# Ledger of designs, part 26: designed miniproteins, single chains, continued (3)

Each design is a single chain, and the fold is of that chain. pLDDT is the mean over its residues in the fold that is shown.

## One batch from the design tools (miniprotein)

Design m8931
Fold by ESMFold2-Fast:
Structure m8931 (fold): chain A 92 residues (1-92)
Amino acid sequence: IQLRVRILRVDGRMIGPQIGRIDVDFDGPLTDDDLDALTRLARDIAQRFPGFLGVDGRRIDDRHAQITLRFRDGDSVRNALQGVRNRLLGFQ
């Protein structure tokens, strides 16, 4: 994965029993290609865990994106949040 911007902050949390969210801050304007690449990365990791339902990537502003992870099982949400966060921190 190639990002044109640096990741400054990654924050992952449960927002419901079957839903996790990752907030990502960048040092510059996020491109649509960067958002698509982040969303695909999150999906590739999340799909490895049981009960996968979906991944959605969203731009909140020019320097902030959200990735939402959905599973039937809360343990899989926690594991996927950790996996995606660790991968994104590896790009800093």
Scores: mean pLDDT 83

Design m8932
Fold by ESMFold2-Fast:
Structure m8932 (fold): chain A 83 residues (1-83)
Amino acid sequence: MKEREEQLREQIETFRRDLAGARAWLLERLGALPAELEARLAEAERLAAEAERLLEEGRLEEAEEKLREAVRVAVEALRALLE
């Protein structure tokens, strides 16, 4: 069980770090983020924070679901930008 918890914590940390890096990179390239993209990246951050909270509560399955939702929101937001 501890191995699953540790793996999920690492995944959440990596996702949040990658999301912050992507946001910084886009700001450098575009000068400003479109409001819709900014809102959706903020939502992904919120969902990742909720996943971390659920993990601290020992609710691993719910934490995994929230992380998947965070990733989906981020991917959809970035895909929309590229269209």
Scores: mean pLDDT 83

Design m8933
Fold by ESMFold2-Fast:
Structure m8933 (fold): chain A 63 residues (1-63)
Amino acid sequence: VDEEEVKDALALIQLAIAKKIYEDGRPLDVEELQRLIDRVRSFGTPEAEEAAKELEKLLEEQK
């Protein structure tokens, strides 16, 4: 199994969870969301970086 494929899958799962919480009208904790963004970016794949950018957009939309 390719390590990058596993990291991409984890990044997409984290993004999907955050989007679902946001769509359900629940407030996302800004600090927890920031930690999630940092973690996803640490995976170092292009797909993970795109997922982190989408999470940053959710953070900005909550302001």
Scores: mean pLDDT 74

Design m8934
Fold by ESMFold2-Fast:
Structure m8934 (fold): chain A 69 residues (1-69)
Amino acid sequence: SVEELIKKGIEAYKNGDVEKAAQYFREAALKAKERGDYETAGIYYMMAAQLTGDEELLKEAKELIEKSK
């Protein structure tokens, strides 16, 4: 579930594995997007982008958040 992926991302981040945390947040965002939850998708893509410095992903996150309004 999206919630399980978020939990795994948080656990990875607490363990210092920033790249693995970003991967779980991206997976959570993709799953949320697939179910039409653009707000949750945008939030977790934004978190992943901030952890990795991914400017392309940050742009996609902003577009998804705008779609949720």
Scores: mean pLDDT 85

Design m8935
Fold by ESMFold2-Fast:
Structure m8935 (fold): chain A 75 residues (1-75)
Amino acid sequence: MKPSEADILLALGRMYAAIGEQLAKQGKLEEAAESYRKAIRLFEEADALEPSPEIKKALEEAKKKLEEVEKKLEE
């Protein structure tokens, strides 16, 4: 079975979200925000191709994590 394009995008999005989480834990907030933005874009592309509860949950969690990081960056 060949993975769908949406499955590949979901997997890549999860990878960037995991990188963002690790960077945020290290205090690398600008790098963490960029990784979460990449994850969000990939999840949005996946949702556009094949909407699923799993993709929507991943997108929601990534957006929440980005908001948390951006709040820490805001002067």
Scores: mean pLDDT 85

Design m8936
Fold by ESMFold2-Fast:
Structure m8936 (fold): chain A 69 residues (1-69)
Amino acid sequence: DKEEAIRRVSYMGDQAAAALEAQGLDAEAAELRAFTEELIKKVEEGELSGDEAIDLMTAKLAEIERRRG
């Protein structure tokens, strides 16, 4: 379900971005928010499946984590 995938990606992105903002990592938070918005748009336009968007979000979160830890 595209709608469920969009909700999941949005929740993951918003939660992670808020955590970055709480740490003063405003640039990383802004990058993640923009990435989340682009993934949602691509799912809505049919360019990505919901599963692909979730996988890409998971990979992006892991990338940001690797930069910091």
Scores: mean pLDDT 85

Design m8937
Fold by ESMFold2-Fast:
Structure m8937 (fold): chain A 63 residues (1-63)
Amino acid sequence: SAEEKFEEIRKRLAEQILDENDPGNPFKHVPKEEREKIAEKILNAKSIEELVNILAEMAEKYA
């Protein structure tokens, strides 16, 4: 279902952000404590649009 696919996307993205060795992690230079906060925001997102907005906001904050 779409809900199951969204849940999988959230989990994979949060896991990627927490993994400092993942080359696709846009926040690998951010301290672990801050990355944990970003992952928490992502896991609490309710839609793909909210997820994208969180990523854009965090990318701007840590640029």
Scores: mean pLDDT 82

Design m8938
Fold by ESMFold2-Fast:
Structure m8938 (fold): chain A 78 residues (1-78)
Amino acid sequence: MEEQLKQKRDELAKKYRDEAIRHAVEASEAYQKGDKVKAGIHRNRARAAADRIALVTSPEEGEKVRKEVEELFEKLKA
């Protein structure tokens, strides 16, 4: 039972990580097009996905993903 719950949490964490990365990419694309409002919306959605990882795994993992998506945005917006 606990092993099945761990698998479900890992699946959710992967889903939320993919969501966070997708939004970070979309934010960078919007920023490059000059749409700062859309970029801000996608950045907020990426952070929300990282926060959900914190809830299903640990605060440390959520913070790690949050930092990774911010770094990804900064690299891709250039």
Scores: mean pLDDT 81

Design m8939
Fold by ESMFold2-Fast:
Parts: C-alpha cells; structure tokens; sequence
Structure m8939 (fold): chain A 83 residues (1-83)
C-alpha cells in the first residue's frame, strides 16, 4: 500500500505537469482533464497514506487514469487536425 501511495503521488505530479504544458499549447479542455486526474490521484494518495479503504483509493486511481488518457487523446486528435 505504501508503494501504491507513492505511485499515486507521482501520478498526481505528472498529471499536473501535463496540464500546465497543455495550457501553454492552448489545449484547455485536455488541460482540465489532466488537472482533474491530478486531483483524484492526490486524493487517492491521501486515503492510502491515512490507512483508509484500498477500494476507494483504487476507484479514484482508475478514474484519474481514465481522465489522463482522455486528455492525451484530445491532444492527439487536435495535433492530427494540423494538416
């Protein structure tokens, strides 16, 4: 569980970095999804660090991963339209 909490903290950091980079490029919708992913991953880390329910933390991490992937998809679709 300690490893999962550490992974959740790293996921939150990476999602925030992604959100900042996406905003700089003008992909505001993708940036918002990445920011939400960071918030959910940070909440999951807090639950794990406090010894809270693993199931709830896993649910938050799954949602964070889904949002991060959606942000990446939106960014790629925007780049694909740059013909």
Amino acid sequence: REELAEQARRAAERARELAEKLKEKGYYEAAELAERAAELAEEAARILEAGGPLEEAEKLLREADRLAKEAGKIAQEALAKEE
Scores: mean pLDDT 77

Design m8940
Fold by ESMFold2-Fast:
Structure m8940 (fold): chain A 95 residues (1-95)
Amino acid sequence: SKEELEKRAEELEKEIEELLKQGADPKEIAEKYLELADVYAELGDYGKAITALQKAVQYDPSIADEAVARLEALLAERPDVTPEQRAELLAAIRG
């Protein structure tokens, strides 16, 4: 349900906050941001999903290709996004 997805997003955000406080491995933090992006995408909050993908790449640049593939999949569901906007978002993922 939407309520269960919203609760999962809140739980993931709390998990990320705790990992940051503990000085956890950036790769583990990146994995949690990828999970958060999936949850926000299921909620239809593509803006938050894209932000989570950007943060995942910031913590682990080695997953940039995976994050780009996920963003491409999300944008395929968004016919309202222009080709110019798509290019800008894809560039932002890589930094």
Scores: mean pLDDT 84

Design m8941
Fold by ESMFold2-Fast:
Structure m8941 (fold): chain A 55 residues (1-55)
Amino acid sequence: MPTEEQREKIRKAVLEALEKKGEVTSEDIEKIAKETGLSKDEVVDEAVRIVIEEK
């Protein structure tokens, strides 16, 4: 599971993608993974959690 700092970076990037495009794409996931040092799978799992929690 990501650290609190990594989660904040993921959250910020996810919210920016949702605001700009209304969705988080595979390209967004790849960028976030590189920024946080996490795998794409870990970023996807955390992004899904953030979207569900915001709901």
Scores: mean pLDDT 76

Design m8942
Fold by ESMFold2-Fast:
Structure m8942 (fold): chain A 66 residues (1-66)
Amino acid sequence: LEKLKEQAKELEKRAEELLKKAKELVDEATEEDRAKKGQEAKDLVDEAAELYSEALSLKKKAEELS
């Protein structure tokens, strides 16, 4: 139970790091690399969404097993 909750927290932390990096890419974008950095940011946001989904699944299983 504790292990599932810990893994969920690790996934959430990783997702937050990806979202922060995506924001930095958008904020740093120049006219020349705006499209490229925008796509990289989108990819990071999509990856973060998958990690949040995994974390939610683990939390739900931990609740069911409690």
Scores: mean pLDDT 80

Design m8943
Fold by ESMFold2-Fast:
Structure m8943 (fold): chain A 85 residues (1-85)
Amino acid sequence: APLRISPEQAERALEHLRRARRAIEAGDLETAAEHLAKFFEVLEEAGVTERVSAEEWLEALRSMTREQALALLEGLEDGVRALAA
């Protein structure tokens, strides 16, 4: 069966992405990394993927432009919506 997430899991995941986006727009990469880590914890709970630490996300975000980071969040949002459909 294809991987699916519950509507509750999708809403929690999307809320973490919204918080990460606000943090990136504010220049707060540490808070953005924490919310990305929590996003992947929701996906791990759903059996979709493995968790990624806030430290790993902070390192990744520091290597990106703001535009690249926001594009990443858009791709993750699209992925959640596809899994919830």
Scores: mean pLDDT 85

Design m8944
Fold by ESMFold2-Fast:
Structure m8944 (fold): chain A 74 residues (1-74)
Amino acid sequence: MPSIEEILEELRKELEELVSTIEDPRERRFMLALVEHAVREIREKAKSPEEARELGRRVLEEFRKLVEELLQQA
């Protein structure tokens, strides 16, 4: 069974991959700061690996929408 830290490491990789598609280095830097914030928030709030996975899924969905919006404005 994956640990909370393993789930967060996988989430971080997916979020960083999404952020890497942003061409503006200033926006990319800002989004990378949000990735760090999101991972910290889940680590603080998640009481189980299942909860971490569910919270991570929500965060990934929100980041995907934000990146799509930024790419459409390019």
Scores: mean pLDDT 81

Design m8945
Fold by ESMFold2-Fast:
Structure m8945 (fold): chain A 81 residues (1-81)
Amino acid sequence: SSSTQSSIFSNVNSTITTQMQQIGDQYGMSTDQMQVHIDLINSSIQQTINTNNITDYNTISDIANSQIDDVTNTMQSQQSS
């Protein structure tokens, strides 16, 4: 339940931070720009898991990866414009 969600989210948060650092480096984002995206992803995931009472690590990880992919696609589109 809630404590399980918090523990899983903490582990997923580390993965988000690492992946976003790589994306930020690739697209030349500042630390502040990168942190905004990390914060938005974390807020989105936390809202989704709380609203849907998700306690499964794989499901939370899939949501995190989907959010990271969305940011990556947005950055790629902005760089191509």
Scores: mean pLDDT 76

Design m8946
Fold by ESMFold2-Fast:
Structure m8946 (fold): chain A 85 residues (1-85)
Amino acid sequence: KVEEILKLADEAIANYQDPEKARELFKKIKEVADELLKEHPDNPLIRQIKAAADEAIRAVDQGRLETAKSIFEAIKELAKKLLEE
């Protein structure tokens, strides 16, 4: 599940100039984060990943693609930290 977030984040970084694809990838990251929250409801890293995904979708919708890319990279770092737990 955490590895799935990493994979989705990498794919989103590679495709950040495609707003429709980036948006769908963020929605998938949010879905995976929601499943992880069912297992670990108080984990702050998972909550941060979900919040970042929502922010990134908004950035894409506003045409702020460089901001979205930055958020994709932040999600990847949060997922790496979660994987090391």
Scores: mean pLDDT 77

Design m8947
Fold by ESMFold2-Fast:
Structure m8947 (fold): chain A 64 residues (1-64)
Amino acid sequence: AAEKIKELSEEKKEERLKLMKEFIKNKASEEELEKFYLEGALEVLEIAGREELKKALEEEYAKA
């Protein structure tokens, strides 16, 4: 369990750093930045096993 969480956290960190570099390169819009923050929050909730909060956040954002 702990090793799996660490593995997923490292993969997510590398993916987020890669996206951040692309945002800097492409001068990301506010919409793109907001999506980046939302995706980051969803990934944290997924790794933490907070499925109910992840679903609630997805549903709330889909209403916007």
Scores: mean pLDDT 68

Design m8948
Fold by ESMFold2-Fast:
Structure m8948 (fold): chain A 69 residues (1-69)
Amino acid sequence: TQTQQNQNNIDDGGYYTSRARGLAMKDPSLQPLYDRARDYYNSGVRDPSTAGVNSQQARRLADQAEDLL
């Protein structure tokens, strides 16, 4: 269902945001990438219909943080 798809997208956003948080804990210069990923995640939680786009943005930011290590 659309509700299950939205929940899966929210869960994905949480996963990528958590990854960005872990990277920022190792390197504080990555904190702005984590902050932006968290903001995208929160937007998807607030409006689940946008969770797919927001989880992809959180993924991009987590990937960028990993590339900067």
Scores: mean pLDDT 88

Design m8949
Fold by ESMFold2-Fast:
Structure m8949 (fold): chain A 71 residues (1-71)
Amino acid sequence: EIELLEKAAQAAEASGDRETAARLYVKIGRYYYEKGDYEKALQYFKRALELDPSNEEARKLLEEVQKKLDE
């Protein structure tokens, strides 16, 4: 369930595990992207990059979702 992923991401973030939190936020962002909720996906990918700027997957997905929103 998406709610469990959100809780896990928040817990990792609160504990200072920025890399794990970023990976979980990427998974949440992918979920919303697949649902067609590009605005929500964008927010989660941005959060992932704030926590781990070196996360290549988050950066690539952020570019993809921005392209969808730019139309």
Scores: mean pLDDT 84

Design m8950
Fold by ESMFold2-Fast:
Parts: structure tokens; sequence; C-alpha cells
Structure m8950 (fold): chain A 68 residues (1-68)
């Protein structure tokens, strides 16, 4: 297996894990909003923003590798 193929598989694994984490946090955010827990909403929104930024970076790396 090539080094490129190994990196692509690693990135796919990391992307899938982040998507799962984002999904879990979105569920927690919906619950916090329903409960009116503004402090928890703010914390979860910050965590979601950070994870979405990381996901975008990994997706960009994957696209770059697949073009070659």
Amino acid sequence: MSEKRKRILQLIGEILRLIGEIFDLERQLAAARAAGDQARVAALEAQLAALRARLAALQAELRELEKE
C-alpha cells in the first residue's frame, strides 16, 4: 500500500470521527437550548466552531491528496 493511500485512509478515519463528535455536540446543543442553559449553549457553540474548522482543514487535505 502506498504512503498516499495510508494517509488518505487515516484522514477518512479522522474525518468520520470528527463528524460523529460534531453530531453528538449538535444533539447536546439542541438539549441545552431547550433547557435554556445559555452558558452551556455558548460553550457548545464554541466547541462546534472549533471542530467544524478542523473538519474543513482535514477535508481540504483529503481533496489535495486525491487530486494527485
Scores: mean pLDDT 84

Design m8951
Fold by ESMFold2-Fast:
Structure m8951 (fold): chain A 77 residues (1-77)
Amino acid sequence: KIEEAEAELKKDPNSAEAWARLGGEYLAQGKLEEAIEYFEKAIELEPNNPVYWFNLGRAYLAAGKREEAAKALKKAR
């Protein structure tokens, strides 16, 4: 739920999991640019977490950004 993730980020803006959760909620709503931005925030905090790279790749695919999706999915491996 967006409000829960936003409340978590208000208390701890360094929570990669909360940024990724927010990205997932926006992706579910078709808010693709915001979803990409939030997954990028999660990756800034935890660049070696393959789950966040995989989710970023999914958001890029949904947005039709195939080149960016391929690069993100490669980092998820």
Scores: mean pLDDT 82

Design m8952
Fold by ESMFold2-Fast:
Structure m8952 (fold): chain A 91 residues (1-91)
Amino acid sequence: SVQEELEEKIRELEELIERARELLREGRLEEARRVVEEAERLAEEIFRLIEEHKEEISRELRRRAVLAGASITVLRMHLYIEEKIKKKEEE
């Protein structure tokens, strides 16, 4: 079902978000960037599926997707700041 497919994709997205947080905490910025980019692509696919199947998707899954999207935005901003700091330290 579309709901089962979305639940699986949202779970995968949540795992990528946790992995990106770990990599950022460890200062592994190149790996963190790749994981954030992967999470952004998966989020785009998830939101496209939600828009296409709006009536078939539970409120709970929509909420989880929105929260995951917000987490990715915060991670992207965090990554940007950390990359800027690293660049200044190398100057």
Scores: mean pLDDT 87

Design m8953
Fold by ESMFold2-Fast:
Structure m8953 (fold): chain A 61 residues (1-61)
Amino acid sequence: MSSLEEERRRLLEETERTVEEGLKKGEDEAKKNPDTAKDILDTYRRMADIGRDTGLRVIDE
């Protein structure tokens, strides 16, 4: 029981970290490409949303 809860916690932590890293990369790329910053940020935010939703679905199953 505790091992399964610990595994779920680690998966959540990994998902959160991956989402955070993705968003930070998006911000860094937007700063390097100001002309397309809006599109870059929108794309990375959408990818983060998909990643988080997918991660939560896998954990909930």
Scores: mean pLDDT 73

Design m8954
Fold by ESMFold2-Fast:
Structure m8954 (fold): chain A 94 residues (1-94)
Amino acid sequence: MEELLKKLEEEDPEIAELVKALLEKIEKYYPNIPEEIKEKLAKAIYKIFKLRKEGKEKEADEAENLLAKAIEYIKEGKLEEAKKYLEEAIKVTE
């Protein structure tokens, strides 16, 4: 995680700060999230903000909807489903 956040900060420090803030908020409510899921959350959030910054609103909206669904599965403790939706969100942003 720390190495991933460092790379994001080097690429876009403004978006990296937003990612860190949102991850901290998610971790506060869901402290038992596995590191693999946290890393996928960080990547998905970062790429969504990058898409919006580039004016790719449709792709950003699609990825954001998938991220929202993943967060609902995290709330339910359905971590495998959350992982699938995070992977789809990341895929949309590529």
Scores: mean pLDDT 80

Design m8955
Fold by ESMFold2-Fast:
Structure m8955 (fold): chain A 115 residues (1-115)
Amino acid sequence: TAAALAEGARAIADAEGDPEVAALLREAADLLASPDPEAREKGIGTLAGYLVGKAIGVERDLPPAEQARIAAGLARAGGRGEEAFRRYLREELKLPEEEVERYLALYRELVAELR
């Protein structure tokens, strides 16, 4: 349910050490709890972007500060939609095209799963 997703996002935020990442996840939780479909879509995108950002940080064994920076950036981009997310992967993170498409596919799967 929407309420369960919002509670999940809050629980993740409470476990986050980085205040910017925690604030983005709390904003996503508020959006996910909204009766407004547009607000819920933004919340879903933000949470999906965060999850992809965490996967990138872990896969690349990045330092905590860099993991937080990427998670925050992809959470913000994900909340703005698929094109903003793709631009962040390509222009900000400067990933090869194959990696851009792989992480974009994961973002799409997460958005679909989160509804």
Scores: mean pLDDT 86

Design m8956
Fold by ESMFold2-Fast:
Structure m8956 (fold): chain A 104 residues (1-104)
Amino acid sequence: SEKEHQAVILTSAGGVYQAAGDLDKARELYEEALALTPNDSDTYTARGRVYQAQGDLDAAIADYQKALALDPNNSTAYRELGRVYEAQGDLAKAAQYYAIADAL
């Protein structure tokens, strides 16, 4: 549909700004994409990465969990959850999420 096409353009632009280090613009673009396609697991994963890069680990975890609720086979979201828990010092949770990601 037109909404899915527009969301793809927005997520692609978000990725460009994220790579350039403009995290605020990247987040804005991913939020616009999610307004058009609210059930896109990959876009939640992408926004989660932006929150993680900004140090908002709670927001990152929420987005990764939403991504997994939408797609339980999203190995990237599991791996990123592992990284967030590792950053928080929860090595046991980190190891569990990495193991799930590697098994998918």
Scores: mean pLDDT 91

Design m8957
Fold by ESMFold2-Fast:
Structure m8957 (fold): chain A 75 residues (1-75)
Amino acid sequence: SVVQGYIEKAKKYEKEGDYLSAGSAYRKAGEALFLQGNYEEAVEYFKLAAEYFRKAGDEFSAEIAEKNAEKAEKA
């Protein structure tokens, strides 16, 4: 599935220490889950995206991912 593909890519980027790309891939997984109506798992992957963006020093993308998680929590 599209979701599984993003999760697999994110894990590979994580292993390589590419935290920016890992965060981006986890965010895409969250977005795909949100579009499918799987809000609970979307929250999980948006929060994970924020953690990796923060590890990469990208506070702006981390804050956006946190807001996406909040929207999914209220969906």
Scores: mean pLDDT 90

Design m8958
Fold by ESMFold2-Fast:
Structure m8958 (fold): chain A 105 residues (1-105)
Amino acid sequence: MYKKEAEGYQGLFLSYEDEFNETVRAAREALKGTPEEAARALRRAAERVEELRKSGVDAGNKAAEAYRQLGDNEKADELLEQRKQFEADSQRAIDDLRSQAEALA
């Protein structure tokens, strides 16, 4: 039961990382359109990445805690490092998306 909960939170965290990468990719593809449409798409993507950042950090922390409770300290530490990287990458993406949108406005 606890192992399935740990795997569930890990799966949820990985799904948020995947959606984050896709959101950033799709928003940057919108730069090929008009400046007005691109600026709107970039702002919307920044808002979505903020939501994904909050949800992903929470899921990653819960996954790490669940693995730690199972005695899998190595997996917990790996997930905390992956969560830390996701937190940093998502914040940089938010800042980049907002800066690009402002430059187009």
Scores: mean pLDDT 88

Design m8959
Fold by ESMFold2-Fast:
Structure m8959 (fold): chain A 60 residues (1-60)
Amino acid sequence: MITVTGTFPTIEAAIGGAIAAIGLDPDAKVKVQGTTVTLTAPDTPAGRAAADFLKAGAAA
């Protein structure tokens, strides 16, 4: 399992990021706490894509 945490500038951005990440890997689990999103996914190409997407959105 891979676990990634990203902090977003707004609650709306956090929710959008979480929804998009689940769209990349439907087996992924997300937890949204305010502006912080925690993603847990299997170590698969889809799970890595979801994790990388979340990191890219949070890192700006």
Scores: mean pLDDT 78

Design m8960
Fold by ESMFold2-Fast:
Structure m8960 (fold): chain A 88 residues (1-88)
Amino acid sequence: SLLDEAIEKLRKAIEAAKSGNTEEAVQYLEEARDLIAKAARESDVFTQADLTLVDILVSLAIRAAKQGKFDEAVELAELAIKHLESLK
């Protein structure tokens, strides 16, 4: 599913962030964000609201990664994964 693909991208982003690789972390976070947006377009209005919250978390993780705040980026990405798993 699109949500499973997004979770996989977020997990890859976490590994990149733990390695201090900003470029790779941001790339995977942006790929996850694109998948979340696609899932939202295919979802009912209630699920779209939940996916909007997840998008905000991923957006904040991208900002943190770009600033070299890798621990914050990891925490935000892990929170996004937990929210996505709750929607399955």
Scores: mean pLDDT 88

Design m8961
Fold by ESMFold2-Fast:
Structure m8961 (fold): chain A 74 residues (1-74)
Amino acid sequence: DLLEDLTIMAYRLIVDGYSDEEIRERILEAARKAGVEELVTDELIEEAIRRAEELLNAPDEEISKWFRKRLEER
């Protein structure tokens, strides 16, 4: 799921201290390298960042469970 992949990427970049602008730029660069730039809209990036910010407020155990589930789907 592209949105879930972008959410994980955004979460990692937020934890590393990147700004929303830097996160957007890095996601777009990754999408270009993967050949899926046309699928990565501004709205999709905004939704991914929003979901990542929600995860930052979740307990560590719930975050770990969410990441484990997403890794199993890959």
Scores: mean pLDDT 75

Design m8962
Fold by ESMFold2-Fast:
Structure m8962 (fold): chain A 75 residues (1-75)
Amino acid sequence: SAEAKAEQLAALREAVEGLVALAREHGVPEEVIEALRAAAERLAAAIESGDEAAIRAAHAELLAAAQRVAEAIAA
């Protein structure tokens, strides 16, 4: 339903904003943070489209971007 999609998108936004705040606290480069945001935007668009293949691909890209943030924090 549209309401279920809205809740999923809100949860995604909260998770990404939390990770961005953590990344900024740890001095992660802006290019890495921008890549995370771009991946999240692609996932949001895929969720709105309802295309399961697009959602899976965008989700994998978001996980990869989140891993890059984690590696930058650990460096």
Scores: mean pLDDT 86

Design m8963
Fold by ESMFold2-Fast:
Structure m8963 (fold): chain A 68 residues (1-68)
Amino acid sequence: LEELAERIAESIAQSSVDFGEPYSKEEAERIAKSALISLGVPEEEAEKLAPKAAEKAMELYEKLMKQK
């Protein structure tokens, strides 16, 4: 589950890079929760993992933007 959340975080970060704008933490959490549920994660677990995935996505986006 944590590995899946990390994969989702990577996808969110890459999308932000591709579109040239970061998601807010709240939007990243909503996207992560929806993605987890769509992949079969129970809603309760998705709610617990979504904040972690969103935070990781924001960290990854920041690191990618610093590598210029």
Scores: mean pLDDT 77

Design m8964
Fold by ESMFold2-Fast:
Structure m8964 (fold): chain A 58 residues (1-58)
Amino acid sequence: SDEGRAQLAGLAGPLGEEYRRLLEEGRRLMSDPAKAEEGRRKLAEAERIAQEVAERLE
């Protein structure tokens, strides 16, 4: 969710670092057509983390 994404983007520590790393890695992989599927998986994992955080705050 947007709330979870915003929360994680500002979060210092392992969870925020993992979220940012997954986004960066996913975007990097998406720039290569041969690795687009791997990029999509990384972005989906980041989104899952954001959703988890949002659900815990609701």
Scores: mean pLDDT 74

Design m8965
Fold by ESMFold2-Fast:
Structure m8965 (fold): chain A 70 residues (1-70)
Amino acid sequence: STQEVIEQAAQLTQEAKRAAEAGDREKALALLDEAISLLEQALSQETDPLNQVRLRYVRDEIERLREEIE
């Protein structure tokens, strides 16, 4: 479900933030890339416009975080 994908992306993002705080930027970026990939895959299969907006919003937030760490 869309909620499960968002939850999984949130968990990966939380792990990425911990990795970045520990100085492991490579691990942080890899975890964020995995989260973005999951959201993009979900978005490609999503037919509900409200869920598409939610998935895009979460993806864009993670992409901004990725740019900050890079």
Scores: mean pLDDT 88

Design m8966
Fold by ESMFold2-Fast:
Structure m8966 (fold): chain A 72 residues (1-72)
Amino acid sequence: IEELIENIRELAEEYFKKPSPVLFSALGIELAALSFILNSEEVAKIGTETLKAVKEGDKEKAYKYLEKLEEL
């Protein structure tokens, strides 16, 4: 779980440095995997909001949601 959350953070950082459809897709897949593993609707919602913030280029909001995932 900690490794998965760290990978999600790294994917988001890579996307903000060099946006690509492949990185966005990878981020989405990892967030979906996290919500499935934790069996949490709250985690799924945070994942959706993280993807939205990343898509909009809102780094501050995206990292705020990632911090919420790290607290779980």
Scores: mean pLDDT 79

